# Designed miniproteins, single chains, continued (3), part 70

Each design is a single chain, and the fold is of that chain. pLDDT is the mean over its residues in the fold that is shown.

## One batch from the design tools (miniprotein)

Design m10416
Fold by ESMFold2-Fast:
Structure m10416 (fold): chain A 80 residues (1-80)
Amino acid sequence: SLKEKLREILEELRAKPNVTVDDVRAALQRFLQALVEAGVDINSPEVKEAIKKFIEAIDALEQGNLEEAYRLLDEAVEIA
């Protein structure tokens, strides 16, 4: 399922011992690819909202707020 694949992307990210901003950007690219492959309209309000959550997660990670970053990423998966 799409949700299962999106959660797998986040699980791979969480498995990294030293997650970086570049790791989150790569996860966003994989997330968008999974949506496109599933036939989801990437211009939908839901996908745009999920992308905003990824951007907010990157900002949280840059501030050292790893817990907040993962919460935002989980929210992005639930929105999409």
Scores: mean pLDDT 84

Design m10417
Fold by ESMFold2-Fast:
Structure m10417 (fold): chain A 63 residues (1-63)
Amino acid sequence: ASSVRAGDRLRPATVVTADGVELPLELEFEIPEDASREEVERRYLEALQEINKEVNELIEKEE
């Protein structure tokens, strides 16, 4: 597994719903190149929270 690094762009993969439908996520998150290790980790967690938010909105939309 590759670690997240400063300057990396995080691209979410597809999410699979309970009905087996694959929904593409179009979220892209960029980490500053001058970020510290702790900031990189924080940015990664924030990106995961944004992905979760997007997934929840897609689930509510499709229902």
Scores: mean pLDDT 57

Design m10418
Fold by ESMFold2-Fast:
Structure m10418 (fold): chain A 55 residues (1-55)
Amino acid sequence: SKEELERALKRAEESLAQAKADGNDTAYLVAQRELEIIREGLEKGLSAEEVDKRL
């Protein structure tokens, strides 16, 4: 659902912030990619299942 994607987006944003604080470049790049995929899913009205397949 859209609510599941919005929760996933918030978690990805929190992961990105944490990776930046920790100086973990690998975790930062992973979180950034996940955030982009989730944002695209929300913009296109995709289901949480379809977004999960792209992660």
Scores: mean pLDDT 81

Design m10419
Fold by ESMFold2-Fast:
Structure m10419 (fold): chain A 75 residues (1-75)
Amino acid sequence: DPRKIAALSDEEVRKWLVEQFKKAGLSEEEAERIADDLVRTFRLLDKLYPEHAEILRAMLIADVLRRIKEGKPLG
């Protein structure tokens, strides 16, 4: 559930993303890089659009999950 994951701390979301990317066949280095980029995006959304940040985070997480399921590149 993307909403439940979006409610986690940035560190917990990062750890979860790395785990999913590694399961998708990415190297640890690549998984960490993409996860760090997404967490930076989440922090930017929190700052620029605080009233919409939770919804935007959930939408981004849903897109990442969809790409993983479809075997599409994440970067």
Scores: mean pLDDT 75

Design m10420
Fold by ESMFold2-Fast:
Structure m10420 (fold): chain A 78 residues (1-78)
Amino acid sequence: EPSEAELLAAVPRALERAKAMIEQAKEEGGNEKAIEVAERAIEEFRALLAAARDPAVRAAIQAGIAELQELKRRLEAE
């Protein structure tokens, strides 16, 4: 399907979209809703990681997962 180069370009955009959706969910439904959206985004990134072969793409996805997990952890601590 998409090339590894296309995935490399898409990963940062997907992460920014996920962060925006989490922020929107927090405004609409509070931390509980934001946590749900963060969990969904983490699962989507894990699925991308399972399909990725290129080490650079895998590293970008892993970094994105780590950022989303930290954001979720901060929401859960509130």
Scores: mean pLDDT 82

Design m10421
Fold by ESMFold2-Fast:
Structure m10421 (fold): chain A 95 residues (1-95)
Amino acid sequence: SIEEVVARLREALPGVLSDEDLAEIARILRETEGSAREKALAVGAYLYGKALSKEDLEKALAALNAHFGTDITLDDVFAFAMDRAVRELEEAVLA
């Protein structure tokens, strides 16, 4: 469930994520259509955008991978975040 993901991330990163960050993560999980991998990548990309340390980002990915049964790496998150940023820019220009 979304609540389980939020709880795991709060436990993995104590004092790092604000209540607003956890609410946004819950929103991303509700609104992201697709596979468990795509949902985990969307949350990972959000956390990457927050400029977390490599250690904290790896802890977050470990928690996400454990919950979703995935094997997402930092490189996967970087690739996903870049692809999404390009797509969002293209949509903004073409709208």
Scores: mean pLDDT 81

Design m10422
Fold by ESMFold2-Fast:
Formats: sequence, structure tokens, C-alpha cells
Structure m10422 (fold): chain A 78 residues (1-78)
Amino acid sequence: SAAVEAAKRAAQSLGQQFKKEFDAAKTDQERADVLRKLGDQGDAAADQAAALGAPQDFVDQLRDDSRGLYALADELAA
């Protein structure tokens, strides 16, 4: 579907942006901030996919991935 294709393009762009920002980070706090930013963007992508009628399992997977990123960010900041 168009929603799934849009989400795939967003995920690819986020992956490239994440690597650049994560590699540029000098501290675990800065890396945690990058992970939180990626999680926020993932949640926004999930909201957009849901609004476009993407399958619920796909939306749930995006939200689960964002929760995992927040958990990793909290671990790095500890």
C-alpha cells in the first residue's frame, strides 16, 4: 500500500540521519539524546502510518521499536 511504501522511505531516511548524528555524538548523554530523537520520529511515523490506514501490526511494530530506542537511551544515560 502507499502507506507502507511511505513508511519504508521514512525509515530509510531516519536510518541515514541516525547514523550521522549518532557517530557525531561525543558522550553517552548525546547518544541517548539521538536515540530519543529517533524514537520520537518513529512514533510520528507510526501516527502517520495509522492515519493512512496501515495494518495495525505494522503500526504496533513501529511503536515497539520506538519504545526499545527510549529504553536504550535511558540505559546509556544511567
Scores: mean pLDDT 78

Design m10423
Fold by ESMFold2-Fast:
Structure m10423 (fold): chain A 68 residues (1-68)
Amino acid sequence: ALSAAQVAAIVAEVTGYTGPASSLLPLVAHLSGAQLGALSREEFERWYAPRGREDEAFARWQAIVAEL
């Protein structure tokens, strides 16, 4: 299983997020022990604050999971 810190680092790298990886840890902490590939769009949107571009953000999240 991947640690929350490892998941956050991969998310930051693949999505181009330029802020500190620690800002992603609360979002991914509960996902580090779960089936990342089973995350639905509705579940993703609950964890991802609505900033617009939710379709693009979800597609990038699915791409990260595919690389794991």
Scores: mean pLDDT 58

Design m10424
Fold by ESMFold2-Fast:
Structure m10424 (fold): chain A 61 residues (1-61)
Amino acid sequence: MKKLTPEDLELIRKVIKESLEKGLSREGAITQGLLALHESLGDISPEHYEAVKRLLDEVLA
């Protein structure tokens, strides 16, 4: 599995927090996190979706 950089992880956490603060659903926050990651990496795999979902759960814990 290709590891995300610490900068990618921080970007995803920031976007997730901002999305939740704006009243987006969990799925909406995941979508925004994936879009931000796509802008950074240029391509998104299914493993990236699972990583964003896990980061969302960590942010909410």
Scores: mean pLDDT 76

Design m10425
Fold by ESMFold2-Fast:
Structure m10425 (fold): chain A 100 residues (1-100)
Amino acid sequence: SMMEEVVERIAELRGMTEEEREKLRKKLEEEKEEWEKIVKDKEKKEKLIEEARKEIEESDSPEKLLELAKKILKLIEEDSDFEELLLLAMEGHELLREEL
């Protein structure tokens, strides 16, 4: 349900069509299985956290941060360690606060 709420909120804010919402939902679902496999490996998980933190700090693009936040949100459904990364991304960017 949280993923559906995020999709609907992003779609509303971006003025997405019903078809675009469905495509976004499908992409998030397809990526979830890939992220679940990575998270089960502690070493890969630590690497993802480090890479995500670096992307948050180096990104000045709201669109890129939104895509990263969507990936982090998927990971939060499985592991709360990623919640701190989402909060970090949101603190510096008003667009993410309005869309999430």
Scores: mean pLDDT 62

Design m10426
Fold by ESMFold2-Fast:
Structure m10426 (fold): chain A 112 residues (1-112)
Amino acid sequence: MKVTVKEIMDEFNKLLEEEKVEGIEPIKSIEDLKKKASGASTPLLMRAAARVLGAEDVERAMTGGLMEAYARAGSFEEATHGDFLLGVARASGYRVDVEPEELTEDTVFVPR
C-alpha cells in the first residue's frame, strides 16, 4: 500500500477541524512541514501520520516517531514537523529514503 505526504497533510487538517483544536494552524503547504514543530501540533501530526500509514499500534508508532525525530535533530526543540512524520513512517514499517528537507506533497511511502 502506498501513502503520500499529501494524504498525511489532509488527515492532519481533517483531525484539526473535527477536534476543534485551538492554537494550531492548518498545514497549507509542504513548507509548513519544514518548519520547527510545536508541542501543540506535534502529537496531532504524529497521530494523523500513524492513522494514514495504518499503524496497528498508534501509541507505539508515535513513540517511535518521537525517538527517531530526537535522534536526528538532537533535541525536540530543533525537530521539524517533517522529522516527526518520517519517524512515524519508519516506526510503522515503511521505507524512508528521503530527508525531511526533501519532502514534497507527492513523496510516497511504501512498506518495507
Scores: mean pLDDT 79

Design m10427
Fold by ESMFold2-Fast:
Structure m10427 (fold): chain A 60 residues (1-60)
Amino acid sequence: SDYEKVEKEIRDAIEKETDLKALRKKVQELVKEMVETHGVSPKLSEIVYNADLEIHKKDA
């Protein structure tokens, strides 16, 4: 599904991107495309929440 693809892309970006500003922008763009295509859903909100937590851990 598109949700599985975006979740995987976000995870891969979190692992590989060392610039936190670029990482946040990339995640924001991926989420924006999903909202524009599918609208806001509980599944997308969960993906966003989990991504933000993982980025916060890297920002420490």
Scores: mean pLDDT 80

Design m10428
Fold by ESMFold2-Fast:
Structure m10428 (fold): chain A 104 residues (1-104)
Amino acid sequence: AHPRALAALRAAAEGLGRVPGLEARLEGGTLTLTVPPTPAALEALRAAAEEAGRTPGVEARLEGNTLTITVRDDAAELASPRAIAEAVGNAAAIVGGGALLAAA
C-alpha cells in the first residue's frame, strides 16, 4: 500500500483507539472499527462505510457494529494517494463523531 494511505490508516487507528467505547485495530492495509451497538454509532458506521467505499481501491464492509476498511495494495493505481487518505480520514471522523455522540 502507498505510504500516505498507510499513514492515514495509522492515524485513524491511533485517534479512534482513544475514543471511549470504540475499538480500533490496524493490520497491514486493513482497519477494523468496532463501536457500541447504539443507533447513533451504527448510523455513523453506515455513513463511514458509504464514504470509504466511494474511493476506488478502498473497500468498506459493514457487519453489525463492526466496519472493516481495506486499502488495496494496488489502490494508488485506481485513485490518488491523497484521495485514499482523505477517504480514510473522512470515514474515521464520521465514526469518531458518532461514537462520541453515543458515549454522551
Scores: mean pLDDT 76

Design m10429
Fold by ESMFold2-Fast:
Structure m10429 (fold): chain A 81 residues (1-81)
Amino acid sequence: SVEAIREAEKRVIELMKEKGIPESIIEGVRNIADLVLEMVAAGSISEEQGFQMFRQMVVREVSLVDPEVGKEVEKILDEIG
């Protein structure tokens, strides 16, 4: 759902801030959420597809910077979706 995507963005960003991930990477996660939500609003993808796209893109981006934080992000997203 749109609410699940927004909750996922919020919890992931909170975790990234706690772990000291650079603001530039956090901005990347915000941009991914914005892109996915725009695609859902435009009817290009379903809300469920949007959540899965958000999960895939965010886990990949975070894992490239910090694999351990990437695993914690994946766990949070699996609990929401």
Scores: mean pLDDT 88

Design m10430
Fold by ESMFold2-Fast:
Structure m10430 (fold): chain A 103 residues (1-103)
Amino acid sequence: MSKDQLFQDYVSIKASLIAEPKTEPVEEELLSKTSPKIREQLRVSRDVARSIRQMALDWIESQLTDEQVEQADKQAEELAEKNLEKFIKQTKEVMEKSIELLK
């Protein structure tokens, strides 16, 4: 795997985590309309996915230089801001589909 690919992966993953404070309320609104069992299952899945993303970031960071990490963090912040509406829409679509599949 090239360092350029790792840089791009880091930016993408980090941007999704930066957007999470804005996407989580949208998920919680949808979850509030579901059964307690479905709500608990999807919350656990979200928390596990967050942990996996954080572990991936920690590993990629260990493969990059400090300067590359600083540049990637800046690009991730810019990407999160630019794509916020897209992240919210995708979060809503994934959550609605997940709820339907668990019925």
Scores: mean pLDDT 86

Design m10431
Fold by ESMFold2-Fast:
Structure m10431 (fold): chain A 98 residues (1-98)
Amino acid sequence: ELKLGGMLANLELARDGIQAAGKATPSMAADLLAYIQELVERAARTAKQLKAEGDTESAEELVRGLKDIAELAESLGTPQGAALAEHIREQVKEIEEL
């Protein structure tokens, strides 16, 4: 799929951003997590589109990436990380139920 590579790169950027948030000041961590949430929303939207178009393999690859991001966000041990992880799990559930 033409968009898959770009979304996978965005999920890699999200992984790096979560690691940076763990080392950042509280205000900078909040900004980083908001940016990561935007990347997650774009990836989830793309996965839903791919699944609607019958490209289930590409959608599943994005879902695996999203699940990895959720685990990393939860591992931060912060309320913001837990909220992001829960939001990602909701998006994954919506995609899997399509």
Scores: mean pLDDT 82

Design m10432
Fold by ESMFold2-Fast:
Structure m10432 (fold): chain A 60 residues (1-60)
Amino acid sequence: MLTAESGRELVEEAVRLAREGRLEEAQRKGTAGYIGLSEAGEDEEAARGAQAVRDAAMAA
């Protein structure tokens, strides 16, 4: 996978974990995904992903 694709996959997994109430795992996966997206130059997408994880965690 390209770095951006890997980052998107990790963010998607983090959102799912946050919705399940697995907040510690969601934070770890989310952080790895945000870093991967930022390293790929997708800073806006990284910020959006972080917000999606926070929104999912608050809804759980």
Scores: mean pLDDT 78

Design m10433
Fold by ESMFold2-Fast:
Structure m10433 (fold): chain A 81 residues (1-81)
Amino acid sequence: LKKYIEEVKNIPKEKLYELIEELYKNPDADLEELAKKYGVSTLTVIFLRQLVTFGELGAELPEELKPIYEELKEYVEKLKE
């Protein structure tokens, strides 16, 4: 749990957006391959996939991720347009 928060906060914004776009375009993508490609844990990729698939990570999102979550949610909405 702590590791995915740290990885999301520390991944370069450009790479984070690329990962979100790839998850959106390829719902059946191998999550372990994506984790290796973007230098994050598989758990982090699973967490971001939930945002892309369901449009939200749930009401109990960690406070540290709320600003990042809002920004990623806006990016996902732009991909749908």
Scores: mean pLDDT 72

Design m10434
Fold by ESMFold2-Fast:
Structure m10434 (fold): chain A 74 residues (1-74)
Amino acid sequence: SMDDQFDALLQQQVAQAVQQTRAMLAAGVSPDDILQTVLDQTRKQAQAAGLSPEQQQLLLDSIRQTVRATLARL
């Protein structure tokens, strides 16, 4: 179903956001620039995947929380 596809995409994007955040922070990128870059990439992926506005918002909120939580643990 589309919900199953969304859940899979959400899990994949969360895992990628953690890895990208860690890599960018290790490279000396500022926390604000990391958050903006990851969210911009996520928004483009959500649009390309044809997600509904509600699914796009849920994905972006989840990724924002993931990036912030990852930064807070480092």
Scores: mean pLDDT 86

Design m10435
Fold by ESMFold2-Fast:
Structure m10435 (fold): chain A 65 residues (1-65)
Amino acid sequence: DDILESIAKGIKLLAETEDEELIKDFAEKLGLSVEEVKELVAYAKETGDYKEAAERLLKLMEEKK
């Protein structure tokens, strides 16, 4: 899915740069907290599976709805 791939690329960028401002902007864009995004980025770094991290992020967005 195109959305899943876009989110996975975003998480990978955040994991590689560790830029607090980018994390904040990403969280705001998705309607998530900074802490939620940081947890997903940490998960992706630990597992190396950015698509799985993106799937978890989509689940959080669904729970928020």
Scores: mean pLDDT 78

Design m10436
Fold by ESMFold2-Fast:
Structure m10436 (fold): chain A 59 residues (1-59)
Amino acid sequence: MAMLSQAELARMLRVSQSTVSAAIRRLRARGLPVYREGRTTLVPVELVEELRREVERLL
């Protein structure tokens, strides 16, 4: 399964990593599968559109 890091998502969406982190917290609160490996948070590519919607709601 293809996954994107918080830094890659921030670059792709042209927002700060803090904004992506806040959006990821909202995805977790909704019960959507977001993964963590050590210090890196990974989002499945299938959830990128949902993450974008949460980012837009934060802006």
Scores: mean pLDDT 80

Design m10437
Fold by ESMFold2-Fast:
Order: structure tokens, then C-alpha cells, then sequence
Structure m10437 (fold): chain A 95 residues (1-95)
């Protein structure tokens, strides 16, 4: 389905940027880590909007998603990353 394809591409973006976010966290540069996480959340927003045909989520929700991605990466929480992707799809489909 288009939803499954969107989740796959969003996960790919997260995995590609995860090492850079982790490196920033390891260096204590949380401002840089959050900036990269926000860029990832914005890319995920573009992906899910294109696949679903639904409008992009508002900036406040994107900031929330970026924060959850950062926390999940800092905690090595793979389930938290998957849940964040799933919730972003669900939010987009609800709009």
C-alpha cells in the first residue's frame, strides 16, 4: 500500500541520518542534534504527504516528532522510532 511505502521511505531517512544525530549527541551538541532531527521530521512530512495525498502536518507537530526522534535515538529505542513513524502516518491520515 502507499502507507507501507511511505513508512519504508521515512524509516530510510531516519536510518541515514541516525549516525549524524548520534554523533552530535555523543559530542554534547544537542542543538545540532535537534536541528538534524527537525530536518528528518520535515523530510518525513514531505514523504507521507506525497504518498497519501494528504496535507503536510503543521510545524508544532513536526517539532514534537523531531523531539521524539531525538529521545528515541539517544536511548537506542528502535521501537520508539518505529512508533513515531507509525504515529506520523496516523496523524496525516486523520487530517
Amino acid sequence: SKVEEAKKEMKKVVEEKKPEIQKAIDQGDYEKAMKIAREVALEMNEIVSRYTGKPKLPGGLIDSIAGRLLIAIDNNDEKGLEKTIDEMVDLTLSY
Scores: mean pLDDT 88

Design m10438
Fold by ESMFold2-Fast:
Structure m10438 (fold): chain A 60 residues (1-60)
Amino acid sequence: GDKERAYLVGYTIGQRVALAGGTPEQGGALGSQFAKKSGLDVDAARRGGEEGAREALAAL
């Protein structure tokens, strides 16, 4: 559904943000901005971005 798609998009963005030296908060913010521009669920993309960044950082 729309929430699941938004979460996965945010998650991918969050992982890339972490690999570039960013924080989970920055991953969530960038994911939510992309979702807003693309008509996706903003809250789901924020959560995805935060979790994606956090998981990538924990794997380092």
Scores: mean pLDDT 87

Design m10439
Fold by ESMFold2-Fast:
Structure m10439 (fold): chain A 87 residues (1-87)
Amino acid sequence: SPEKEAAKIYVFAGMFIIAARTNIELARREKDLERAQQLLEEARKDAERARELAEKYKEMTGEGKLVELAEEVEREIEELERELRER
């Protein structure tokens, strides 16, 4: 059903948002620059997937909160990228 499909997309989008934020926090604590950059790349992949699912959820339901959360994570990634470039 459309309702069950939307619920699954919501859960997966949320999981990718959590995964991206976890990788951002791990990268910030990581002292090895190459490892921190690897974690940043994983966070980017998680955030991209979260954004795709959040947009699909918005198309299905009209609810934009997941898109707003995905955009917030994208901004956190851009900030972390600048921090790592200055190391």
Scores: mean pLDDT 90

Design m10440
Fold by ESMFold2-Fast:
Structure m10440 (fold): chain A 109 residues (1-109)
Amino acid sequence: MSPVEKLWKLLEEMFTASPEEQLEIAREILKLTKEEYEKLSQEEAREVVLILVSAALMLAETGDLEHIEVALELVEKAREIARKFKLPEGILALIERAEARIRAELAAV
């Protein structure tokens, strides 16, 4: 299984997971992304960014402070990858909208 296929499987597992399990899966997504991101193609980098943003938004919706903090780490990693691989402006705009939403959740806590 490719690193990107592993990340998609982890994201799918988050949809049926408890809040505590979602946090654990999100940390595994971060770890695997950190290990593999230097070897990604531009198309794989786009998919990884979408996975990271999706995971971050799921954590923010279930969110205690710890979930929101990990969600912000996922968004920051997505931004790092998007910049490194020079992904389209639409992807960067998606990341910025996701961060704004997560930070609004943080302000409500």
Scores: mean pLDDT 84

Design m10441
Fold by ESMFold2-Fast:
Structure m10441 (fold): chain A 79 residues (1-79)
Amino acid sequence: MKVPLTEEQRKFLEELEEEARKAAEKLKEELLKQGVSETEAEIQADILLSFAAMARWLFEQTGDLEEFKKLMDLILKEA
């Protein structure tokens, strides 16, 4: 069952998605600086984005903004 999003929740999700994208870009740049291959750096960034997408999907099912924030914070800390 998918919980309908309010306009405020939708805007908030868009802002968090942008933060996740920036974190993925930063992770890729840091890995490249450490001598990790471009392919490996891209895979790591894609994994981070996949986790963020999963957290968003869970929020869309439950509507629990606090749980979503907690999951996003954990994902970004893994970067």
Scores: mean pLDDT 72

Design m10442
Fold by ESMFold2-Fast:
Parts: structure tokens; sequence; C-alpha cells
Structure m10442 (fold): chain A 90 residues (1-90)
């Protein structure tokens, strides 16, 4: 159905964005490895991102509401950690 096609498209776009965020976080961690605040924030964000990838990658079916909530919670955590890093670096 069109709804299922839209969900698949959104998941593919999410996967691409997660790869970009992962590379950004890994770069920030390496460039600022002498900053405990940046290292902690990047490691926590990377862990959340890995958990999102596991949820998305393990599913051969449409994601459940609970799985979507788990993804949303982890995306919010990543956003908060990126904001913390920006404040440290600005």
Amino acid sequence: SAENEEVIRRLQELARRLEEVEEELKRLREEHKDSPEVVRATEEALKALEEIKEIVGSSNRPLTEEELREIAKRLELIDRKKEEIKKVLE
C-alpha cells in the first residue's frame, strides 16, 4: 500500500541520516578526544544510534508503535547530545 511505501521510504531516509550523524559524531570524538564532555556526549549518542540501527536493521516487517517510540526516544537523546557538544565547542 501507499502507506507501507511511505514507511519504507522514511526508514531508508532515516538510515542515510543515521550514517551521516554517525560519521559526524565519530569525527567530533576524534578531533576533541581531550574534552571529556565531548567524548562522553559523542559516545552516548553513538550508542543510541547503534541501538536505532539494530531496531531498523533487524526488522523484516513494518515497525511496531513501540519500536517507533524507542527510535524516537533515541533520536531525541542524540539531538540533546549534539546540542551539548555544540555548547561546549561554541
Scores: mean pLDDT 80

Design m10443
Fold by ESMFold2-Fast:
Structure m10443 (fold): chain A 62 residues (1-62)
Amino acid sequence: VEEVKEVKEKAIKASSPEAAKALEALDPKDKEGVARALRNTAGVEKDPELEEAAKKAEEIVA
């Protein structure tokens, strides 16, 4: 639970203000939902930090 929250916070810092607002709305207890949203954001923003966050969230839910 805490790892997903930390990954989400790092992604928020790396993303655009619009993407950061969407990520902040995510429930950190919904690990699968967070992983899916981070993957989508990483694909749009193409930021290495967002890509790393998406991979970590996916590993937590796998």
Scores: mean pLDDT 71

Design m10444
Fold by ESMFold2-Fast:
Structure m10444 (fold): chain A 88 residues (1-88)
Amino acid sequence: SLEEIQKKLQEVMAKLSAVMKEVAEATNGDLSKLSKEQLKKLKEAAEEAKKKLEELKAKTEDEELKEKLELLIEQAKETIKFLEEKIK
């Protein structure tokens, strides 16, 4: 249902936002303060969010929702890439 898709989208967005907020708060803008273990945990959370967004996109027939989900998936990919580069 549309309501179920919207609820799941909100949950995924909340998780992705929480990961981004935790990075900002833990570092106060300075990512050098995060341990590699903290970065790995944040990356895992971002990867889970991406997976759930991809699952929602695959099951959605609404073209507008697909476009929105695709944008969110790309944002999740950028977050994962950023965290992965910091873990190196």
Scores: mean pLDDT 74

Design m10445
Fold by ESMFold2-Fast:
Structure m10445 (fold): chain A 79 residues (1-79)
Amino acid sequence: MPELTVTVSGSDKLEVVSTTSVALSDTVIGFSMTLKAKESGKAKFTVTITAGDATKEEEVEIELEKGEEVVLQGYIVLP
């Protein structure tokens, strides 16, 4: 199973606290990422998920208070 990489780009208001991944099948990898707000307000950002030669991008918009944490969950399908 290829290694899963999850990155956040497009906003400096968020800190990645932790990322966990689990192989759900030979072609599907699930993940959970915890983000913490460095400042209060709306953050619009792109989550890029890469596993081997598969890449998926999702835009996310969320409003958080400084120090608040949010958990993002998703999956990527391998070719």
Scores: mean pLDDT 79

Design m10446
Fold by ESMFold2-Fast:
Structure m10446 (fold): chain A 120 residues (1-120)
Amino acid sequence: MEVAEKAIKLEREILESEREAIERLPTLSPQEARELLRAIADEELKAAEEYKKLKEEEKDPELKQHLDDVIEEETKTAQTLLEFANDPSTTKEEIINFLETTVLQEETSIKALEKLKEKL
């Protein structure tokens, strides 16, 4: 699988995890919600490490730049989710609104990767 295809697959896996979290959050206890946020943050950080490896293999400067942007966004998302998990004043509505925004960012990233792949 080429670098762009691997990146698209990772983005789609994160997107599905975020969508699943949005669906589950309303029914979870506060403790279960915090555990879910920590699990998603860990998944985002692991994805960022995989993108760093893909960036090392890539030669195209536009795809390398996009991978840098994705690494930064995944890391930033993970930090925000960990802050929510450690802040008892954060509401489920605030968490869901944040995750809805990250879903839109992931969908935009996937479309950008698909366009970059067509040029390779």
Scores: mean pLDDT 86

Design m10447
Fold by ESMFold2-Fast:
Parts: sequence; structure tokens; C-alpha cells
Structure m10447 (fold): chain A 79 residues (1-79)
Amino acid sequence: SPVQQAIQLLQQTQQQVDQYAKQIAASTDPAEIEKLRQQAIDHAGQGGRQVGTLLGIDPQASADAGRADAQAKLDQALK
């Protein structure tokens, strides 16, 4: 079902963002940190958009929510 596909995609997206956060926390290179941060946020946005599409809700709002969640998690990892 679209709901089950959306749940799987959301879980995979969250796992990948968590992996980026761990890589960022382990890095001492500011350029690498910024690259990983952008990749994580972009990935979360794409995942959110796809979840929105699968559930028949606003894909842009879902993408925005995904990016915001990723930014919050990365900010926590960098503090």
C-alpha cells in the first residue's frame, strides 16, 4: 500500500540522515562537514517529497518538513 511504502521510505530517509550526522560528528574538516550537511538536507527533502506524493498530501510541504527535521538533527550533532 502507499502508506506502507511511505513508512519504509521515511524510515530509510531517517536512517540515512542519522548516518550523515555520525559522519559529520566524526569529521574535523569544515569543508567536508558542510558538504555532508547539504547532502543530508537534500536527501531529507527528496524523501519528504516522495512521502508526500505517496500519501496524496502536499509534496512541497512534506519536503520542507523533511529538510527542517534534518537541519534540527544536524544542528544537535554539531553542538
Scores: mean pLDDT 85

Design m10448
Fold by ESMFold2-Fast:
Structure m10448 (fold): chain A 95 residues (1-95)
Amino acid sequence: GSREELDREFDEVLELIRQGHALPEDRRDYDIPDDTPVAPTPEQTLRLWRDIMRGLVDRLRESEKEGLRMSEEEQRREIERLREAREGLQRGLDA
């Protein structure tokens, strides 16, 4: 997918979190994996984040079936964390 597709995936994840869908902390795979190349290409970076965001959407939707919910405070913290990650990614891709 394109950068626009990745932006839509971020927006979907943020919306699901705002709706109270939740992931346990150990399943929040939006952090950069330890095996990520030290100097990834823009294409590698886009692919990595696309895979992470798609996985998060799927897990957040599945968590709804399990009745897992975030508190308002947890939602606010998670949304802020994802926004910071998105801004960092956007700055890196624009550099």
Scores: mean pLDDT 66

Design m10449
Fold by ESMFold2-Fast:
Order: C-alpha cells, then structure tokens, then sequence
Structure m10449 (fold): chain A 65 residues (1-65)
C-alpha cells in the first residue's frame, strides 16, 4: 500500500517519509503539473537525474496503487 511504498522510496532516495508520501500522491494523482514538480523535487533532494527520479517514482507509485 501507500505507506509501505513511501517507506521504501524514502530509504532508496534519502527522503523523509512525509516527502516520499507526498511525491507518490502527486504521481498517483496523474496531474502532469504535480507529477513534474514531484520528479524535479525528488531529483534535487536525491542528487539523481530527473529521468532516474521519474522511473523510481513511477515504480513505487504502481506498488502504492
């Protein structure tokens, strides 16, 4: 579920649990503006590229449902 996916995402990207949960909710909203903002913020926080952050967020969003 969402909480388990958020916890795993937080550990993988070095985010807080609250930040990870917010990012997953943004991607799960399927709003392109919210999704793009979440990807950029995750990339900046983790030091990953936006492409890498997008793949990771999409993977965990599918697990969260």
Amino acid sequence: GLEEAARRLAEELGLSLEEARGALEAVMSKDPVQTAAAIREAAEASGLSEEEARRILERYAKEAE
Scores: mean pLDDT 83

Design m10450
Fold by ESMFold2-Fast:
Structure m10450 (fold): chain A 62 residues (1-62)
Amino acid sequence: EVEELRRLAERYERAAQVAKEVAELNREWGDQKGAEEGEKLSEEYEEKARRLREEAEELARR
Protein backbone atom coordinates (compact mmCIF):
# COMPACT_ATOMS: atom_id res chain seq x y z
CA GLU A 1 0.00 0.00 0.00
CA VAL A 2 2.51 2.65 1.14
CA GLU A 3 5.09 1.22 -1.28
CA GLU A 4 2.54 1.37 -4.13
CA LEU A 5 1.87 5.06 -3.43
CA ARG A 6 5.60 5.83 -3.46
CA ARG A 7 6.07 3.95 -6.74
CA LEU A 8 3.12 5.80 -8.26
CA ALA A 9 4.63 9.11 -7.13
CA GLU A 10 7.92 8.14 -8.83
CA ARG A 11 6.02 7.38 -12.03
CA TYR A 12 4.33 10.78 -11.95
CA GLU A 13 7.70 12.46 -11.33
CA ARG A 14 9.09 10.73 -14.42
CA ALA A 15 5.95 11.61 -16.42
CA ALA A 16 6.41 15.26 -15.43
CA GLN A 17 9.97 15.19 -16.77
CA VAL A 18 8.83 13.61 -20.04
CA ALA A 19 6.08 16.23 -20.39
CA LYS A 20 8.69 18.99 -20.01
CA GLU A 21 10.84 17.39 -22.72
CA VAL A 22 7.85 17.05 -25.06
CA ALA A 23 6.91 20.69 -24.40
CA GLU A 24 10.44 21.75 -25.38
CA LEU A 25 10.22 19.75 -28.62
CA ASN A 26 6.85 21.33 -29.41
CA ARG A 27 8.40 24.79 -28.95
CA GLU A 28 11.20 23.86 -31.39
CA TRP A 29 8.57 22.71 -33.91
CA GLY A 30 6.63 25.97 -33.51
CA ASP A 31 3.70 24.30 -31.72
CA GLN A 32 3.28 26.88 -28.96
CA LYS A 33 -0.11 25.47 -27.88
CA GLY A 34 1.36 21.98 -27.56
CA ALA A 35 4.25 23.40 -25.54
CA GLU A 36 1.86 25.17 -23.15
CA GLU A 37 -0.23 22.00 -22.70
CA GLY A 38 2.91 20.00 -21.96
CA GLU A 39 4.02 22.54 -19.36
CA LYS A 40 0.61 22.40 -17.64
CA LEU A 41 0.64 18.61 -17.70
CA SER A 42 4.12 18.57 -16.15
CA GLU A 43 2.94 20.85 -13.32
CA GLU A 44 -0.13 18.65 -12.73
CA TYR A 45 2.02 15.51 -12.57
CA GLU A 46 4.43 17.18 -10.12
CA GLU A 47 1.52 18.20 -7.86
CA LYS A 48 0.03 14.69 -8.08
CA ALA A 49 3.38 13.14 -7.15
CA ARG A 50 3.73 15.50 -4.18
CA ARG A 51 0.28 14.54 -2.88
CA LEU A 52 0.94 10.83 -3.31
CA ARG A 53 4.16 11.15 -1.30
CA GLU A 54 2.25 12.99 1.44
CA GLU A 55 -0.39 10.21 1.49
CA ALA A 56 2.30 7.53 1.69
CA GLU A 57 3.97 9.33 4.60
CA GLU A 58 0.62 9.66 6.41
CA LEU A 59 -0.11 5.95 6.00
CA ALA A 60 3.44 5.01 7.08
CA ARG A 61 2.80 6.73 10.43
CA ARG A 62 0.07 4.18 11.20
Scores: mean pLDDT 82

